# Ledger of designs, part 98: designed miniproteins, single chains, continued (5)

Each design is a single chain, and the fold is of that chain. pLDDT is the mean over its residues in the fold that is shown.

## One batch from the design tools (miniprotein)

Design m19402
Fold by ESMFold2-Fast:
Structure m19402 (fold): chain A 87 residues (1-87)
Amino acid sequence: MLTADELFERIKEEVAKIKSVEELQALLKKYEPEIEKLSLEEIRELTRRLSQAAADALRAGDTWREFAFTAMGIQAQEVGDRKEAEL
């Protein structure tokens, strides 16, 4: 099973390669089911790492990477919130 760290590294690598909103939407659809397979604790850790990556991109002036990591982080947070509500 993938850990939050392993999934974060895969997302980070793919975010580095995408160039459009359409490609970002495809990544969101691809990774939503993978995030759903994580435990709630691992989803919260992934959300934290994605938020940190967005903040790091903002400080570096990389607006596109900030946007992409923010979108991925929001999705991870929403998956976690749904999973928590089912408990």
Scores: mean pLDDT 86

Design m19403
Fold by ESMFold2-Fast:
Structure m19403 (fold): chain A 94 residues (1-94)
Amino acid sequence: SVEEALAEIEALLARLPDLSVEEAERALKRVMHLFLEMLSTAKTVEEAEEIARRVLALLERAIADETDPALRGLLEGFRAAFERFAAQVLAEMR
């Protein structure tokens, strides 16, 4: 299910340029939900770190490909929040 969740995240992020800000916010909430579901399946800190790294890579690509300033700002804000959350969760798993 991790590969299926990552594929869903990639598909959600690929649709972002065609979405309104409100629709993009809902898509990013779904991305966070999928991330939490993947973390719940991780058996080691190393597996959780790999999941976080793969999601961050998808977010970085979406930011690089985004030309709308409002959507880019939303993505950059989400990435910053995601990085802080993932770092906190990973620190508490050690």
Scores: mean pLDDT 85

Design m19404
Fold by ESMFold2-Fast:
Structure m19404 (fold): chain A 89 residues (1-89)
Amino acid sequence: SLADEAIKLAEEGIEAARRGDVQKGSELTQKASDLAAEAARKANHRDIAAMMEGNGAGSVFAGKLGDPRGVQAMSEAVKNAAEEAKNAL
């Protein structure tokens, strides 16, 4: 499902950020946030979808600043929201 793919990509983003691979972590988090937002919209959680789109943008900004902790935090937020969207089905 879209939620399962988003969770997987967010977990990969967390691991990339933990290794200090800020660019890869940011890219994975952005893709995960897009999929999580789509899953949330299909589950009729428009507020969660908007939040996920914001987290994707935040991960790109944290990536540009070279902030692995910021990317990790955004990845964890996306994973949690994707799990919530999955549980709401």
Scores: mean pLDDT 76

Design m19405
Fold by ESMFold2-Fast:
Structure m19405 (fold): chain A 80 residues (1-80)
Amino acid sequence: MMEQMELGIQNALKTAQSLLDSGNPGGAYGTVKDMADALVLEGKNELAAEAYRKGAELFSKYPEAQSLAETLRELAEKYE
């Protein structure tokens, strides 16, 4: 069974993709960061790193979001 936190990451990434598709990379970044920060507050640093890493992969597909993809990768490394 999937944990609720893993489902939360998937939902955040889906929302972030919708925001990126509508030209709102800042809103997409905030969505990923809010989810990952919630995981950090619960002591789930490895899941937070996964959220940031998956966010970076998503953002890397968008030319306008490349700098944010790099920031998300750096945050993933920080919590791993």
Scores: mean pLDDT 83

Design m19406
Fold by ESMFold2-Fast:
Structure m19406 (fold): chain A 89 residues (1-89)
Amino acid sequence: MPVTTEGVVYAIEKTETEAFIDVAVPPAGAEALAVGDKVRVTAGDTVVEGTVAAIDLSPNHPAIVRIRADDPALTEKLKVGDKVTVTRL
């Protein structure tokens, strides 16, 4: 079964060659994912596929999953605060 967690876009970071989406998720959702997992981030009609680059499970803040987007241009359609679903492929 695909693993799916709900989250909120926490940050979007762009470099010259890559774009990253940081998603705040419940700790249980972050624990279900691993670095290197292929994922799909869905916000309404916007779908961004990518790879989990980092997971922050700090007990003192929301869990943050960093996703490297396969297509950096698609991250332009996302905004900080957007409600998303993250599905492991």
Scores: mean pLDDT 79

Design m19407
Fold by ESMFold2-Fast:
Structure m19407 (fold): chain A 124 residues (1-124)
Amino acid sequence: SSESEKLVDLVLELAKEHEKKLEAALSKVMGQPVKLTKIEVDRERNTVTLTYDNGATVTFDVYPEEKKVVITFTLPDGRWAVVVVYADGSIEVYGPLGDEVASIPEFQEFAKALAERLKEFYNS
């Protein structure tokens, strides 16, 4: 398989392993419980999308050349956050909810796990 295919599979595996942490993070941002309803993979766009029962989405866009994953939170009211996780452990945060999302312990644990798996992938 290509590098992009393997990285998409890595992100999909991590999203499934940490689904309850992502639900907890999104529930804290929303101020109400939310549940994951659907996981979709777009192999042509190198994207994994999680859809929640309130209509919120978390999208993971994989960029193999830049050794990064772009995580986009989109809320039903149109508010958003982007967290960029790099294989070197660097994190960049953008958007009106960026600092709020990045401060949530469950999301920090997920982002750390993702960075560690990316680092292992590129050093194997």
Scores: mean pLDDT 89

Design m19408
Fold by ESMFold2-Fast:
Structure m19408 (fold): chain A 62 residues (1-62)
Amino acid sequence: SHMEEIRKRRQEAEKKAREKYVFSELADKVHRLYEADREGNYDEAKKLAEELGIEWKEPPPP
């Protein structure tokens, strides 16, 4: 459909623009922080949070 094609094109353009406009080491660090948290690598997550100026606390045990 025409609307689905427009949406897909916009998403692709945004992804490419983000890649070209990677002037933000900040955005990369935020992504790495999220990945480290997802992996359970809290040491890396804490280090990245400190570099980003974010207060980080290890999540409580379940």
Scores: mean pLDDT 68

Design m19409
Fold by ESMFold2-Fast:
Parts: sequence; structure tokens; C-alpha cells
Structure m19409 (fold): chain A 82 residues (1-82)
Amino acid sequence: MKVVTVKVDDLVGLFTKALEKAGVPGDVEAKGKEVVDRAIKRAVEAGVATYDKEKNELSFPESKADEVGEILEEELEKAIAE
């Protein structure tokens, strides 16, 4: 099984852009970082992903990509609703 690795900075960029599109003004980058941090903590606690602090990367098996994606999307939707 192949492992997928995603740079956390890339996730923060994607989430920041999504928050901007949703009309969230102010420091959307700081909000994006908070959302990604919450999502990473949830994914690691669920046992579907691992976080490498030195590389600032999130890694997960391809078979868990849907579960990781759901966690990321749920945290983003919660942030937009606030």
C-alpha cells in the first residue's frame, strides 16, 4: 500500500483560500492554521494519519485518504459556519 504525504503548509494555503472564498475577512491565514491543526489532531487521534513535526507533514495510507479528507472538510465547514 502506498503512503500519501501532504505538506501542512499546502493544506493551510488551501484552507486559507477556502475561507477567503466563503467571505471570512481578517486574518484568514491564522484561521486556516487553526483549522488545519484541529483536523490533524483529529486524524491522528482517529489513527488514520501520522504527523511529522520536523518536516511539518501529514502522512496516511491511500486506503485512509477518504477518512482524512472527511475530517479536513468537517473542520473547514465548522470554521466557515463560525
Scores: mean pLDDT 82

Design m19410
Fold by ESMFold2-Fast:
Structure m19410 (fold): chain A 86 residues (1-86)
Amino acid sequence: MEEEKEKLADQLIAAASAHSGLPYDVLKAAVDGDPEARERVRREATPFAQRLIDIARKVKKGEMTVEEALEEVRRILAEQSAAQGV
């Protein structure tokens, strides 16, 4: 259970890092609840990356199941893929 939550959170953090250019450790700190890291994510991260970090936080807090998070991520990725012409 915890392994699955941590793995998913790590994948979401890595994707948010790749998309926004923010360091992985900063995004991980924001997911873990660091106020300074959260402020930096709010300032620097793209809306897509912000969405991924929100899902990672909810999963780690137990407010969202791994299955619900995967469905939400799939929806977000489909929205991004819909813009593939640009």
Scores: mean pLDDT 78

Design m19411
Fold by ESMFold2-Fast:
Structure m19411 (fold): chain A 93 residues (1-93)
Amino acid sequence: ALQQAQEYVQQIADLARSHGRTEEAEKIQEYGQKAVDAAQAGDGQKALEYALQVQEAASRAVAGVEPEKQEELAKQLEELTQQFMDAVLQALA
């Protein structure tokens, strides 16, 4: 579960970075790792707070991309961030 969450964080960050959103990719990795660490510690509230920061950073990555590419990137990042959130929640169970 936690390894899967880390893999999703890496995929989200790599996708953002591939579109030139380097700062947002770094924030995704930072908050993603903090969410995983909080989940491992059993702190569900902090894990969810950091996971929401990953979603926010992903949303900011989309906003800075060319308009014609925003819809495709938003869909891909939404799917990956949902899988990440599910993996974090599963690790807390």
Scores: mean pLDDT 84

Design m19412
Fold by ESMFold2-Fast:
Structure m19412 (fold): chain A 73 residues (1-73)
Amino acid sequence: MKLSEKEKKALDLLLEKFPLPAPESEAIDFISKELGLSRKEARELLEKLLEKGYLIRVPVGNEVYVGVLRRVS
């Protein structure tokens, strides 16, 4: 699966500068802040990374976290 430039930047920022796994809302806020995007645009980027299999949603108690899902080594 191919990433757009914005999707790749968002993924690289999450992998390098953000503690994953983390709450989905915090990941959205981080992308929004780092890329200068609205929360809606940041959520759309996160959803694309989830759709393409680079991230997964992980339920943790009463909250949804996002974590890294890469293709097999």
Scores: mean pLDDT 77

Design m19413
Fold by ESMFold2-Fast:
Structure m19413 (fold): chain A 57 residues (1-57)
Amino acid sequence: SRATLDEARAIALEKHGAVLDSSAPETPAHRAAEATFVRALNRARDDADLLRLVREA
């Protein structure tokens, strides 16, 4: 769901020390967060699995 995708993205950003409203969205921390999110999204079987994979990364 959209809400789950938003939550997973937020978890990835927080995990890498990036903030959603950063003035520099292309920072290395933002790129690392995006890579983590995309990797989890590719491996996830469902919404619950996506959240677990992002937290575990």
Scores: mean pLDDT 74

Design m19414
Fold by ESMFold2-Fast:
Structure m19414 (fold): chain A 67 residues (1-67)
Amino acid sequence: SNIATVELISGDAATGGGLVKEGPLKGKRVLVGTGPTEVVLDDGERRYRGRILERTATTVVAEVTEE
C-alpha cells in the first residue's frame, strides 16, 4: 500500500488544493476531496482514491490507490 502525506491549501468547502509532501505523487499539486474516511487526489491527469489514516487542520495522511 502507498502512503501519501498531503499539505492542504485553503480552497472550496468541499475541495481544496494540496501539495504532496511524502509518498506517491510526491512534489505534485493536487485537488483534494475529503470524506469522513476517504480522500480523492486529482493531479489533473488521474484521480487517486485513498483511505485516511490521519488528518489535521492542514494535513492528510492516506493510503492511496489509483481510482
Scores: mean pLDDT 75

Design m19415
Fold by ESMFold2-Fast:
Structure m19415 (fold): chain A 51 residues (1-51)
Amino acid sequence: SMDDLKKKAFDVDVDIGMLHIQIGVTNPPSAALQQQLADKQAQLAKIKAQI
């Protein structure tokens, strides 16, 4: 449903925020975390396209 998609979009956006914090405190910089961020941003864009 549209409400389920909106909730999923919100949850992914929260994950993106948490990944930004994790990247900011990770030394040395984590390529894996940066890839996870890119994947989550792409997932959010796809979910928003379905709304």
Scores: mean pLDDT 83

Design m19416
Fold by ESMFold2-Fast:
Structure m19416 (fold): chain A 94 residues (1-94)
Amino acid sequence: KEKLVETATEILEENFDLIKELAASTSDVALATRKFLNATEELIKKRAKEAGLKEEDLRAAVGVGAYAMIEALQKGQSKEEALKAARDAVRKQL
């Protein structure tokens, strides 16, 4: 599951600016997460194929990570703290 965690966290890091905007504009963490997944649907599909992962598995991992990251940012945590929260959440759920 290392490749799944790595690929999901790379997508979250690469798309930090979008996550930050959604965290600021959408108070509901679940809704902000859903908006992020919808916006990155094609990217997740491509990255899953490139990494030899199931699209649904990568989408679920990215969703869990984005939720943790958005929540951390809404609580006023730094980018580094939010990324750590995302990575930890992805590892725990798998």
Scores: mean pLDDT 87

Design m19417
Fold by ESMFold2-Fast:
Structure m19417 (fold): chain A 95 residues (1-95)
Amino acid sequence: MVDLFRQRLDQAISTLPASLQSEAQQLADRFLELVGRMEEIASKLPSGEQGILRGMIRHGADGFLTLLRNGDLDGAQDLVDLLGETVEDLEKRLK
């Protein structure tokens, strides 16, 4: 999943003005890190909860791609920050 999503992110970033591409790439790298951690969490959950979390990951990924395509780097940063807080909370609860 992460590798295919990286390809989609690279495509979205390539459509941005050159001045925004470096910031978008940093946000994309952080988002991919968080998606990887969410997939690890999902693998430890019962099948029903795993399905819900994977649905959330997909929805978040689609939202992030939309924000990048629109050049909304502030919105992309807010989404990354929110996802980061969610991942940290879930990891603490599942340890």
Scores: mean pLDDT 80

Design m19418
Fold by ESMFold2-Fast:
Structure m19418 (fold): chain A 112 residues (1-112)
Amino acid sequence: MEGEVEVEVRVLTDIDEAAQAAKEGKNVTVSVRIEVEGDPEAVARLREALQPLVVRFTKKATEAANKGDKEGMLKVIDEFAREVERAAREASRGHGPLRVRVDVSFTITDPP
């Protein structure tokens, strides 16, 4: 259907574990993997729009995670999901349906 988009955002690692690790002095890094399926023109437009959104999200999510702020992490993820959906709807105009899958993961490492 024209202009229809499906956006799935999954958190692959436990947010509680990430927040707790940061509170214990460990370093938390946020990674995002995005897969886009649909019309090639719409996919290209969406990929360009997603680049700055991913940069902003990973910065904010990493800052919230390293503060041990679970509520802040959830808020940043929710805001990012809304931004991705808006970008996908804009990119899909006149090009038919887009499917977007976003995987968010946290990597916990010892402090330097």
Scores: mean pLDDT 81

Design m19419
Fold by ESMFold2-Fast:
Structure m19419 (fold): chain A 95 residues (1-95)
Amino acid sequence: MSIDEQLRQLMTQIGQLIDEEAERHPEDRDALQDMRDLLQTYVDGVLKTKSPGMVRQAIGLIRRIGEWLRQTHPELYERLKPIFDQIIDLLRQIG
């Protein structure tokens, strides 16, 4: 499987977990949806451009999201952490 295919599959898995969390915490639905959309936009930017600058921005965003989730949705953070780490590793291989 290509790096691009692996990233798309991991992003789909993240989206599913975020949507599940939004159903459990409807008060945070908008914030979780915005986070999902922002992360998808940055990863799509990396996949389209293969730019080292875009890679750095995407990794920075993932780390900031992880920090926010650790404070607000710790159970989701524990499920997403290994997926985020895997995405960061794949992004580093691109740029």
Scores: mean pLDDT 87

Design m19420
Fold by ESMFold2-Fast:
Structure m19420 (fold): chain A 86 residues (1-86)
Amino acid sequence: MSPEELAQEIAENLERIRSHARALAEKLRSLGLDDIAREVLRVAEEGIARVERAIKEGNYEEAVRAAEETDRRLRELGERAAEEIA
């Protein structure tokens, strides 16, 4: 895989993360979980910024790790929210 192909795949993953975080935050807000909704958006924004910085520096390995860490953190927030409403 070329660095350019990897960067494009990462960019597509970032758009999915943005979309997922927005949908999750909207759902959580509708359930009255505004604090968790704000944290979801913050985690996504911080993670995306870290990935974009790594790409600019040509560090595609770090970009992949940052994207994976962001996805994991969003998953953990979703699980925490599910426990709060159960």
Scores: mean pLDDT 81

Design m19421
Fold by ESMFold2-Fast:
Structure m19421 (fold): chain A 81 residues (1-81)
Amino acid sequence: MDDVYEKSLKINELTPGLVEEAARRLAEGVPEEEVIERIAEELKEELGDLISDEEARMIARLLVRAARRRVAGEPVALPGA
């Protein structure tokens, strides 16, 4: 149970920086799937055993989707708020 709280707290702390990094990479023309893999890798590096590979990719996909909307000039709602 403590793991769930710690994981959520760390994800919330990392979210702004990860969205900015994803937006930057997307603006540079990096493919969306490659950006998802990079963000998932960073989540695994920061959270380690607190997060599974599947969960890291799921969260990364949500963050990259938010970043893509930001790059496109669409309104963005951050996941997990």
Scores: mean pLDDT 76

Design m19422
Fold by ESMFold2-Fast:
Structure m19422 (fold): chain A 63 residues (1-63)
Amino acid sequence: SIKELIRKAIEQAKALGLPIEDVLKELMESVKDPELQKAIREFLEKVKGKTVEEAEKIADEMF
């Protein structure tokens, strides 16, 4: 599910100390489902320039 993919991306960003934007961009390249790509892109636009902690809260509100 999209919720599971986004949660894993957030955990990966936290574990590696990477910006959530970079992890989401890599996730978009790995996902071939157009609906999942759209959902990831919409999430990326909402979390752009935000901390991983803010991204986690936005994910909980969206999914």
Scores: mean pLDDT 80

Design m19423
Fold by ESMFold2-Fast:
Structure m19423 (fold): chain A 68 residues (1-68)
Amino acid sequence: DELEKKIKEAEEKVEFYKKIIDYLKNNELPPQELLDIVGNMGNREILEKYKEAEEKLKKYKKEKEELE
């Protein structure tokens, strides 16, 4: 199911960016593995990526509900 795959990918992105945001909110340095993936992204860019992932997840979940 293509939609199910998109939902899973969006959930993984939400989880990923949320972990980084939680570290930054607590004034803690994220683990190097997370920093390597986000590269030179600033805090604002990371927050925008998180919001984009949440909106995509919401959209795909709504599409799934309408099909079932």
Scores: mean pLDDT 76

Design m19424
Fold by ESMFold2-Fast:
Structure m19424 (fold): chain A 83 residues (1-83)
Amino acid sequence: SEQAVAIAKNTLEVLRPSLDPVTINAIEKYVLPFLSSVDLTQLDNGTIQTFVQQVGQTLNLKVRNSKFLEGLLFGTLKKYRES
C-alpha cells in the first residue's frame, strides 16, 4: 500500500538523525518493500514479529534496533487502519 509506505517513510525521515545507518538500511531495503507487497488487511502480529526476526538475523541487528523495526511496523499499521 502506497499509504502505508508513505506513513513509514514520514516516520523514518523524522527519526533519521537518531537512527543507526544499519536501521535506516533495514527500513529502506526490507520494511518499505514489505509494506508495499503485503495485504495489510490480513497482516497479523505474528507475521510482523516473524518478518522482524528474519530481517534482524539477515542484517545481524541489535535487539534494540529489531524492537524499533517492530514498533515502526505496528505504528504504521495502526495509522493505516485509522485512516
Scores: mean pLDDT 83

Design m19425
Fold by ESMFold2-Fast:
Structure m19425 (fold): chain A 56 residues (1-56)
Amino acid sequence: SAEEEAAERGGMAGAVAAGAGADVDTSQKLGYEAAKPGGERAAREGGRLGREAALS
């Protein structure tokens, strides 16, 4: 779905930021913002995925 696709893209954006040395909060925020066009659920999932990438 568009929501799932937006969440995945947001998660990737957060993961790229984490890989470049961004902290947990920044990676979560970037994942959230990138997924926001897919709606609030997508934004939260994108942020969660970005946070997880920074913690791994």
Scores: mean pLDDT 85

Design m19426
Fold by ESMFold2-Fast:
Structure m19426 (fold): chain A 64 residues (1-64)
Amino acid sequence: MVELLTQAGKIVNEGEKDEKNREAAEKALLLFYVRKDKEKALEMLKKALSPETFEKIKELLEKV
């Protein structure tokens, strides 16, 4: 789980240059980890990230 979050964070940092969008994505990933609320976390990530970056994160989280 922690390794998965680390990989997701790296993808966000490489794919998203806007600091506010990165912060929003980090909050969504924390929500996924702490509350196990996959649906809400994915919705927040989709709003914060570019479509390409979101797709990479979605594929990673679907493996959990």
Scores: mean pLDDT 74

Design m19427
Fold by ESMFold2-Fast:
Parts: C-alpha cells; structure tokens; sequence
Structure m19427 (fold): chain A 98 residues (1-98)
C-alpha cells in the first residue's frame, strides 16, 4: 500500500535512527527504509534476504547482512527505551497508523 508523506517521513526518521545506532553510512538509508517498510507490512516480521536482494538488486549476502543489521538496530533502540524489540515495532506501527 502507498505511504502518505507523513508516514514516509516517520519511516525515514526511524531508518536514520537505525543507521546512527549501527554506525552505517547514509548510502544505506534507502535499503534500511525498504526493510523497515516490508517488516511493518508483514506483521513485524523481517523480510527474507532473497526478497530484499531481488527488490534492491543487490547480492543475497549483502541483503542478509542488511536484514541482520536492521534487526540488531531495532533491538538496540528498543533496549535504550526499556522495551522488547516486539514492543518497539508495535509502537512504530501505532505511530504510522496515527
């Protein structure tokens, strides 16, 4: 489903937080945003490396690392707020639905 400009802004802001938490370069922002968007569309489940590789036109090994990095970034951000990763994802979903 297409995102509103507000939802796109929230997604980009959260993607930037993950990049900052992991020390990833700004060039990774579109890939991280794609993975977050697919996770939110898939009941909080991270997409497969195969799906990400095909969608972004990148090697499967690179896609696998990006999926792991997004998961690690979400866990780190959740822990900083005294939340589980699942609770953090549920809060993000609520922010996007508002």
Amino acid sequence: APLTPRQEAVLREESQRILDALGLPASYLPAVAYILRRMLENDGRLPSAAEVAEALGIPRSTARQLVLDVGAGLSKLAKERNLSADEYVEELRRRLAA
Scores: mean pLDDT 82

Design m19428
Fold by ESMFold2-Fast:
Structure m19428 (fold): chain A 92 residues (1-92)
Amino acid sequence: SRAEELGRRFLKLLEELLELKKNKAPEEEIEEKIEELVELAVEAGMLPEELSEEEKKEIVERYLEYAEAYLTEGPAKAQELADKLQAELEKK
């Protein structure tokens, strides 16, 4: 149940971040939302604790690219980005 709650919160923040990028919101507002996503992902165990803050943000941004590509360019492009992210996360 907590995993489901954290997953729903993560998706909501991701959708909000996509909307901010689509509307060309200020970079400061976008960075704040990315930071919230990173914090939630670490709490949910989606990101390794060993990663630097910069690496965590990079992974979140790649995940955002996946979601954005899925919505704008379709599933084939999104799958390419997802495969790259998964390969990177497997290198522990």
Scores: mean pLDDT 70

Design m19429
Fold by ESMFold2-Fast:
Structure m19429 (fold): chain A 78 residues (1-78)
Amino acid sequence: SSVELPDAAEAERIAEQLEKMAEIAETVFKNPKLAETLRKLAEMVRRGAPIEELEKVAEEAKEAFEEAQEQARKLAAA
């Protein structure tokens, strides 16, 4: 199956979403390490990094973000 790489507009949109997630990680979750990872991923997307590299970093970032969100919910409930 042929998968087209995202065009420049699509890449910018994805990068903007990642930057918003980074802002949440930094401001809401107080997790600067996760914010840094998400910002690096956004930069990689803008540079047109290979999908395989993007998928690996995105998976790590997603897992870390979900964990941070769960921890934030537990803290808010306490």
Scores: mean pLDDT 74

Design m19430
Fold by ESMFold2-Fast:
Structure m19430 (fold): chain A 65 residues (1-65)
Amino acid sequence: DEVEKKIKELLEKIVEAIKNKDIDKVNEYMAKIVDILDELGVGKEKSEETNKKLEELLKEIEEKL
């Protein structure tokens, strides 16, 4: 799913920016994640399946970070 891939890429970029102590980049990538989540929340009714996939992806990212 495009959303899962995009969030994963942004989280990886946030980790890289933290390592480089680049607060501007951290804020930029966080804003993009918030924008994606806002579009999902207001543009479409959430499905249980989508929520489960997102939680699984976040768990995978936490284990890799």
Scores: mean pLDDT 68

Design m19431
Fold by ESMFold2-Fast:
Structure m19431 (fold): chain A 75 residues (1-75)
Amino acid sequence: MKKVEEALEEAEKLVTKDMYKSLKAAAQTLLSLGASNDDVTELLNNVIKAYKESNGDREAISRQLTIEIAKIHSK
């Protein structure tokens, strides 16, 4: 409960508005497809971490998002 909302609030403060919209849409889509709150929260946290560690490199963010989506599909 609410873990995804907390991760999205963190993302909103740290990433650009366009990136936040994309992350929110991805999170909502994954939840609607039956992904767990824990899996979606892990995805958001790891993408935010990639954003911080890459100094906002969009390619690094896109790569991490792809990896995290693939992990959810593999569970």
Scores: mean pLDDT 76

Design m19432
Fold by ESMFold2-Fast:
Structure m19432 (fold): chain A 69 residues (1-69)
Amino acid sequence: SLEELEKELLEKSNQLRAAIAAGDVDRARQLADEVAKLASKYIEEKYGFDPEKVEKLLRDALRAALAAA
């Protein structure tokens, strides 16, 4: 459900934030990929957008943000 996707996205986003704070680059990259995948699925379910295109865009953006941090 959309509500379950929102909950999982929030949980994974919190884990990503913790990994960044800990300086765990490998874990942060893994979680960024998971967040991008969940967010793309959420956007597909809510708006009917192409999840593959959204996932790539979000993954690239999150990885760029991690590299800038």
Scores: mean pLDDT 83

Design m19433
Fold by ESMFold2-Fast:
Structure m19433 (fold): chain A 62 residues (1-62)
Amino acid sequence: MEHNELGKEYFEQGNEAEAVKHYYMAITENPDYSESWENLGKVLERLGMKELAEEFYQKAKE
């Protein structure tokens, strides 16, 4: 999905704000795509939000 790919690109560039934005858009368009939930978890881990990251990893398993 386009937004998921854009999120990955921004995350690799160190632009966490844009990565979060695009991963949220990906989840809004396709909430069943577990990769976007997992990728949001990774961004949250980088930001030090480990509890929130775990919540998104759990969503990825649904």
Scores: mean pLDDT 79

Design m19434
Fold by ESMFold2-Fast:
Structure m19434 (fold): chain A 59 residues (1-59)
Amino acid sequence: MERKENILSELETLKEQAKKEGKDDLAKYFEYVIENLKNMELTDEEIENLQKRIEKIKA
């Protein structure tokens, strides 16, 4: 399962949405997370925790 790639794609979408809404601090946060994740080896547990955070932001 390509969960890391799916999460990165979703974070990019959230970053663009935050920029469009004028939430610059939130957009910078997503950019920071994306850059860190691209260079990290993630465990399944870390991927699940990140997915829960994304779902909470979307709610």
Scores: mean pLDDT 74

Design m19435
Fold by ESMFold2-Fast:
Structure m19435 (fold): chain A 77 residues (1-77)
Amino acid sequence: MKVTVTMPDGSKVEVELEEGMSAEELARKVHEATGIPKSDVLAAVGFVMALWHAEEIDEEVARKAVELAELFAELDS
């Protein structure tokens, strides 16, 4: 599955996700593909949640994105 991630910078990056990916693998692929800091990954993950509501994407992927967003928010504190 291919997902387009919109950065706070306004740039867009395509990330190819595999079925059964772990939360860490998702975060790694987004960070590695975009090269952005964790704060921007958090924003990108939030956008993926919005796509879940609009496009009815994989629920497991959306749920892991939420968990990663919460973890990154706490790390910033």
Scores: mean pLDDT 57

Design m19436
Fold by ESMFold2-Fast:
Structure m19436 (fold): chain A 95 residues (1-95)
Amino acid sequence: AEELIKQLLKDYLLGKTPSEEFVEQLKAALRAELERRIKEVDPRVTPVAILGLYVARHPDVSVEELMDALFDVILGTPRAKELEAEYRRLLAEAA
């Protein structure tokens, strides 16, 4: 799933994928990856895990909002730290 997410992001940033197609495919991939990580109790806090949690909390997120969340995660903003803490809480409950 991570390789697919990388390719989807790369193609969109290079202007190769329409926004509507990109947001649908990325939301689906991120949600599936989050579900797998929670089921497997994966302790690694990664950008994909954090974004998957964001999409699960905001299923109607637009491409613009999702890209803002991606940049928040890349830049390590307070919003990203809050999502990291929530992911750790979910894993603690699953363990």
Scores: mean pLDDT 77

Design m19437
Fold by ESMFold2-Fast:
Structure m19437 (fold): chain A 67 residues (1-67)
Amino acid sequence: SMYIKEAEKHIKKAEEYLKQGNLKEATKELSKGIKYAQKARDSGDTKSSDKLLKKIEQLALKVMQKE
């Protein structure tokens, strides 16, 4: 779905910002990823959205550990 693709795009940007040490932009991109993953879930893409939400949780924990 379009929402899954958008969520993946923002997750990838978050990973790139984390690699750069840019926690502010990483957090912003994770928030956008959550928004699109939730929209995908609401649209019935439960399996793909659950996988992406778990990935976002893992990345968010890494952001918190670097603060």
Scores: mean pLDDT 86

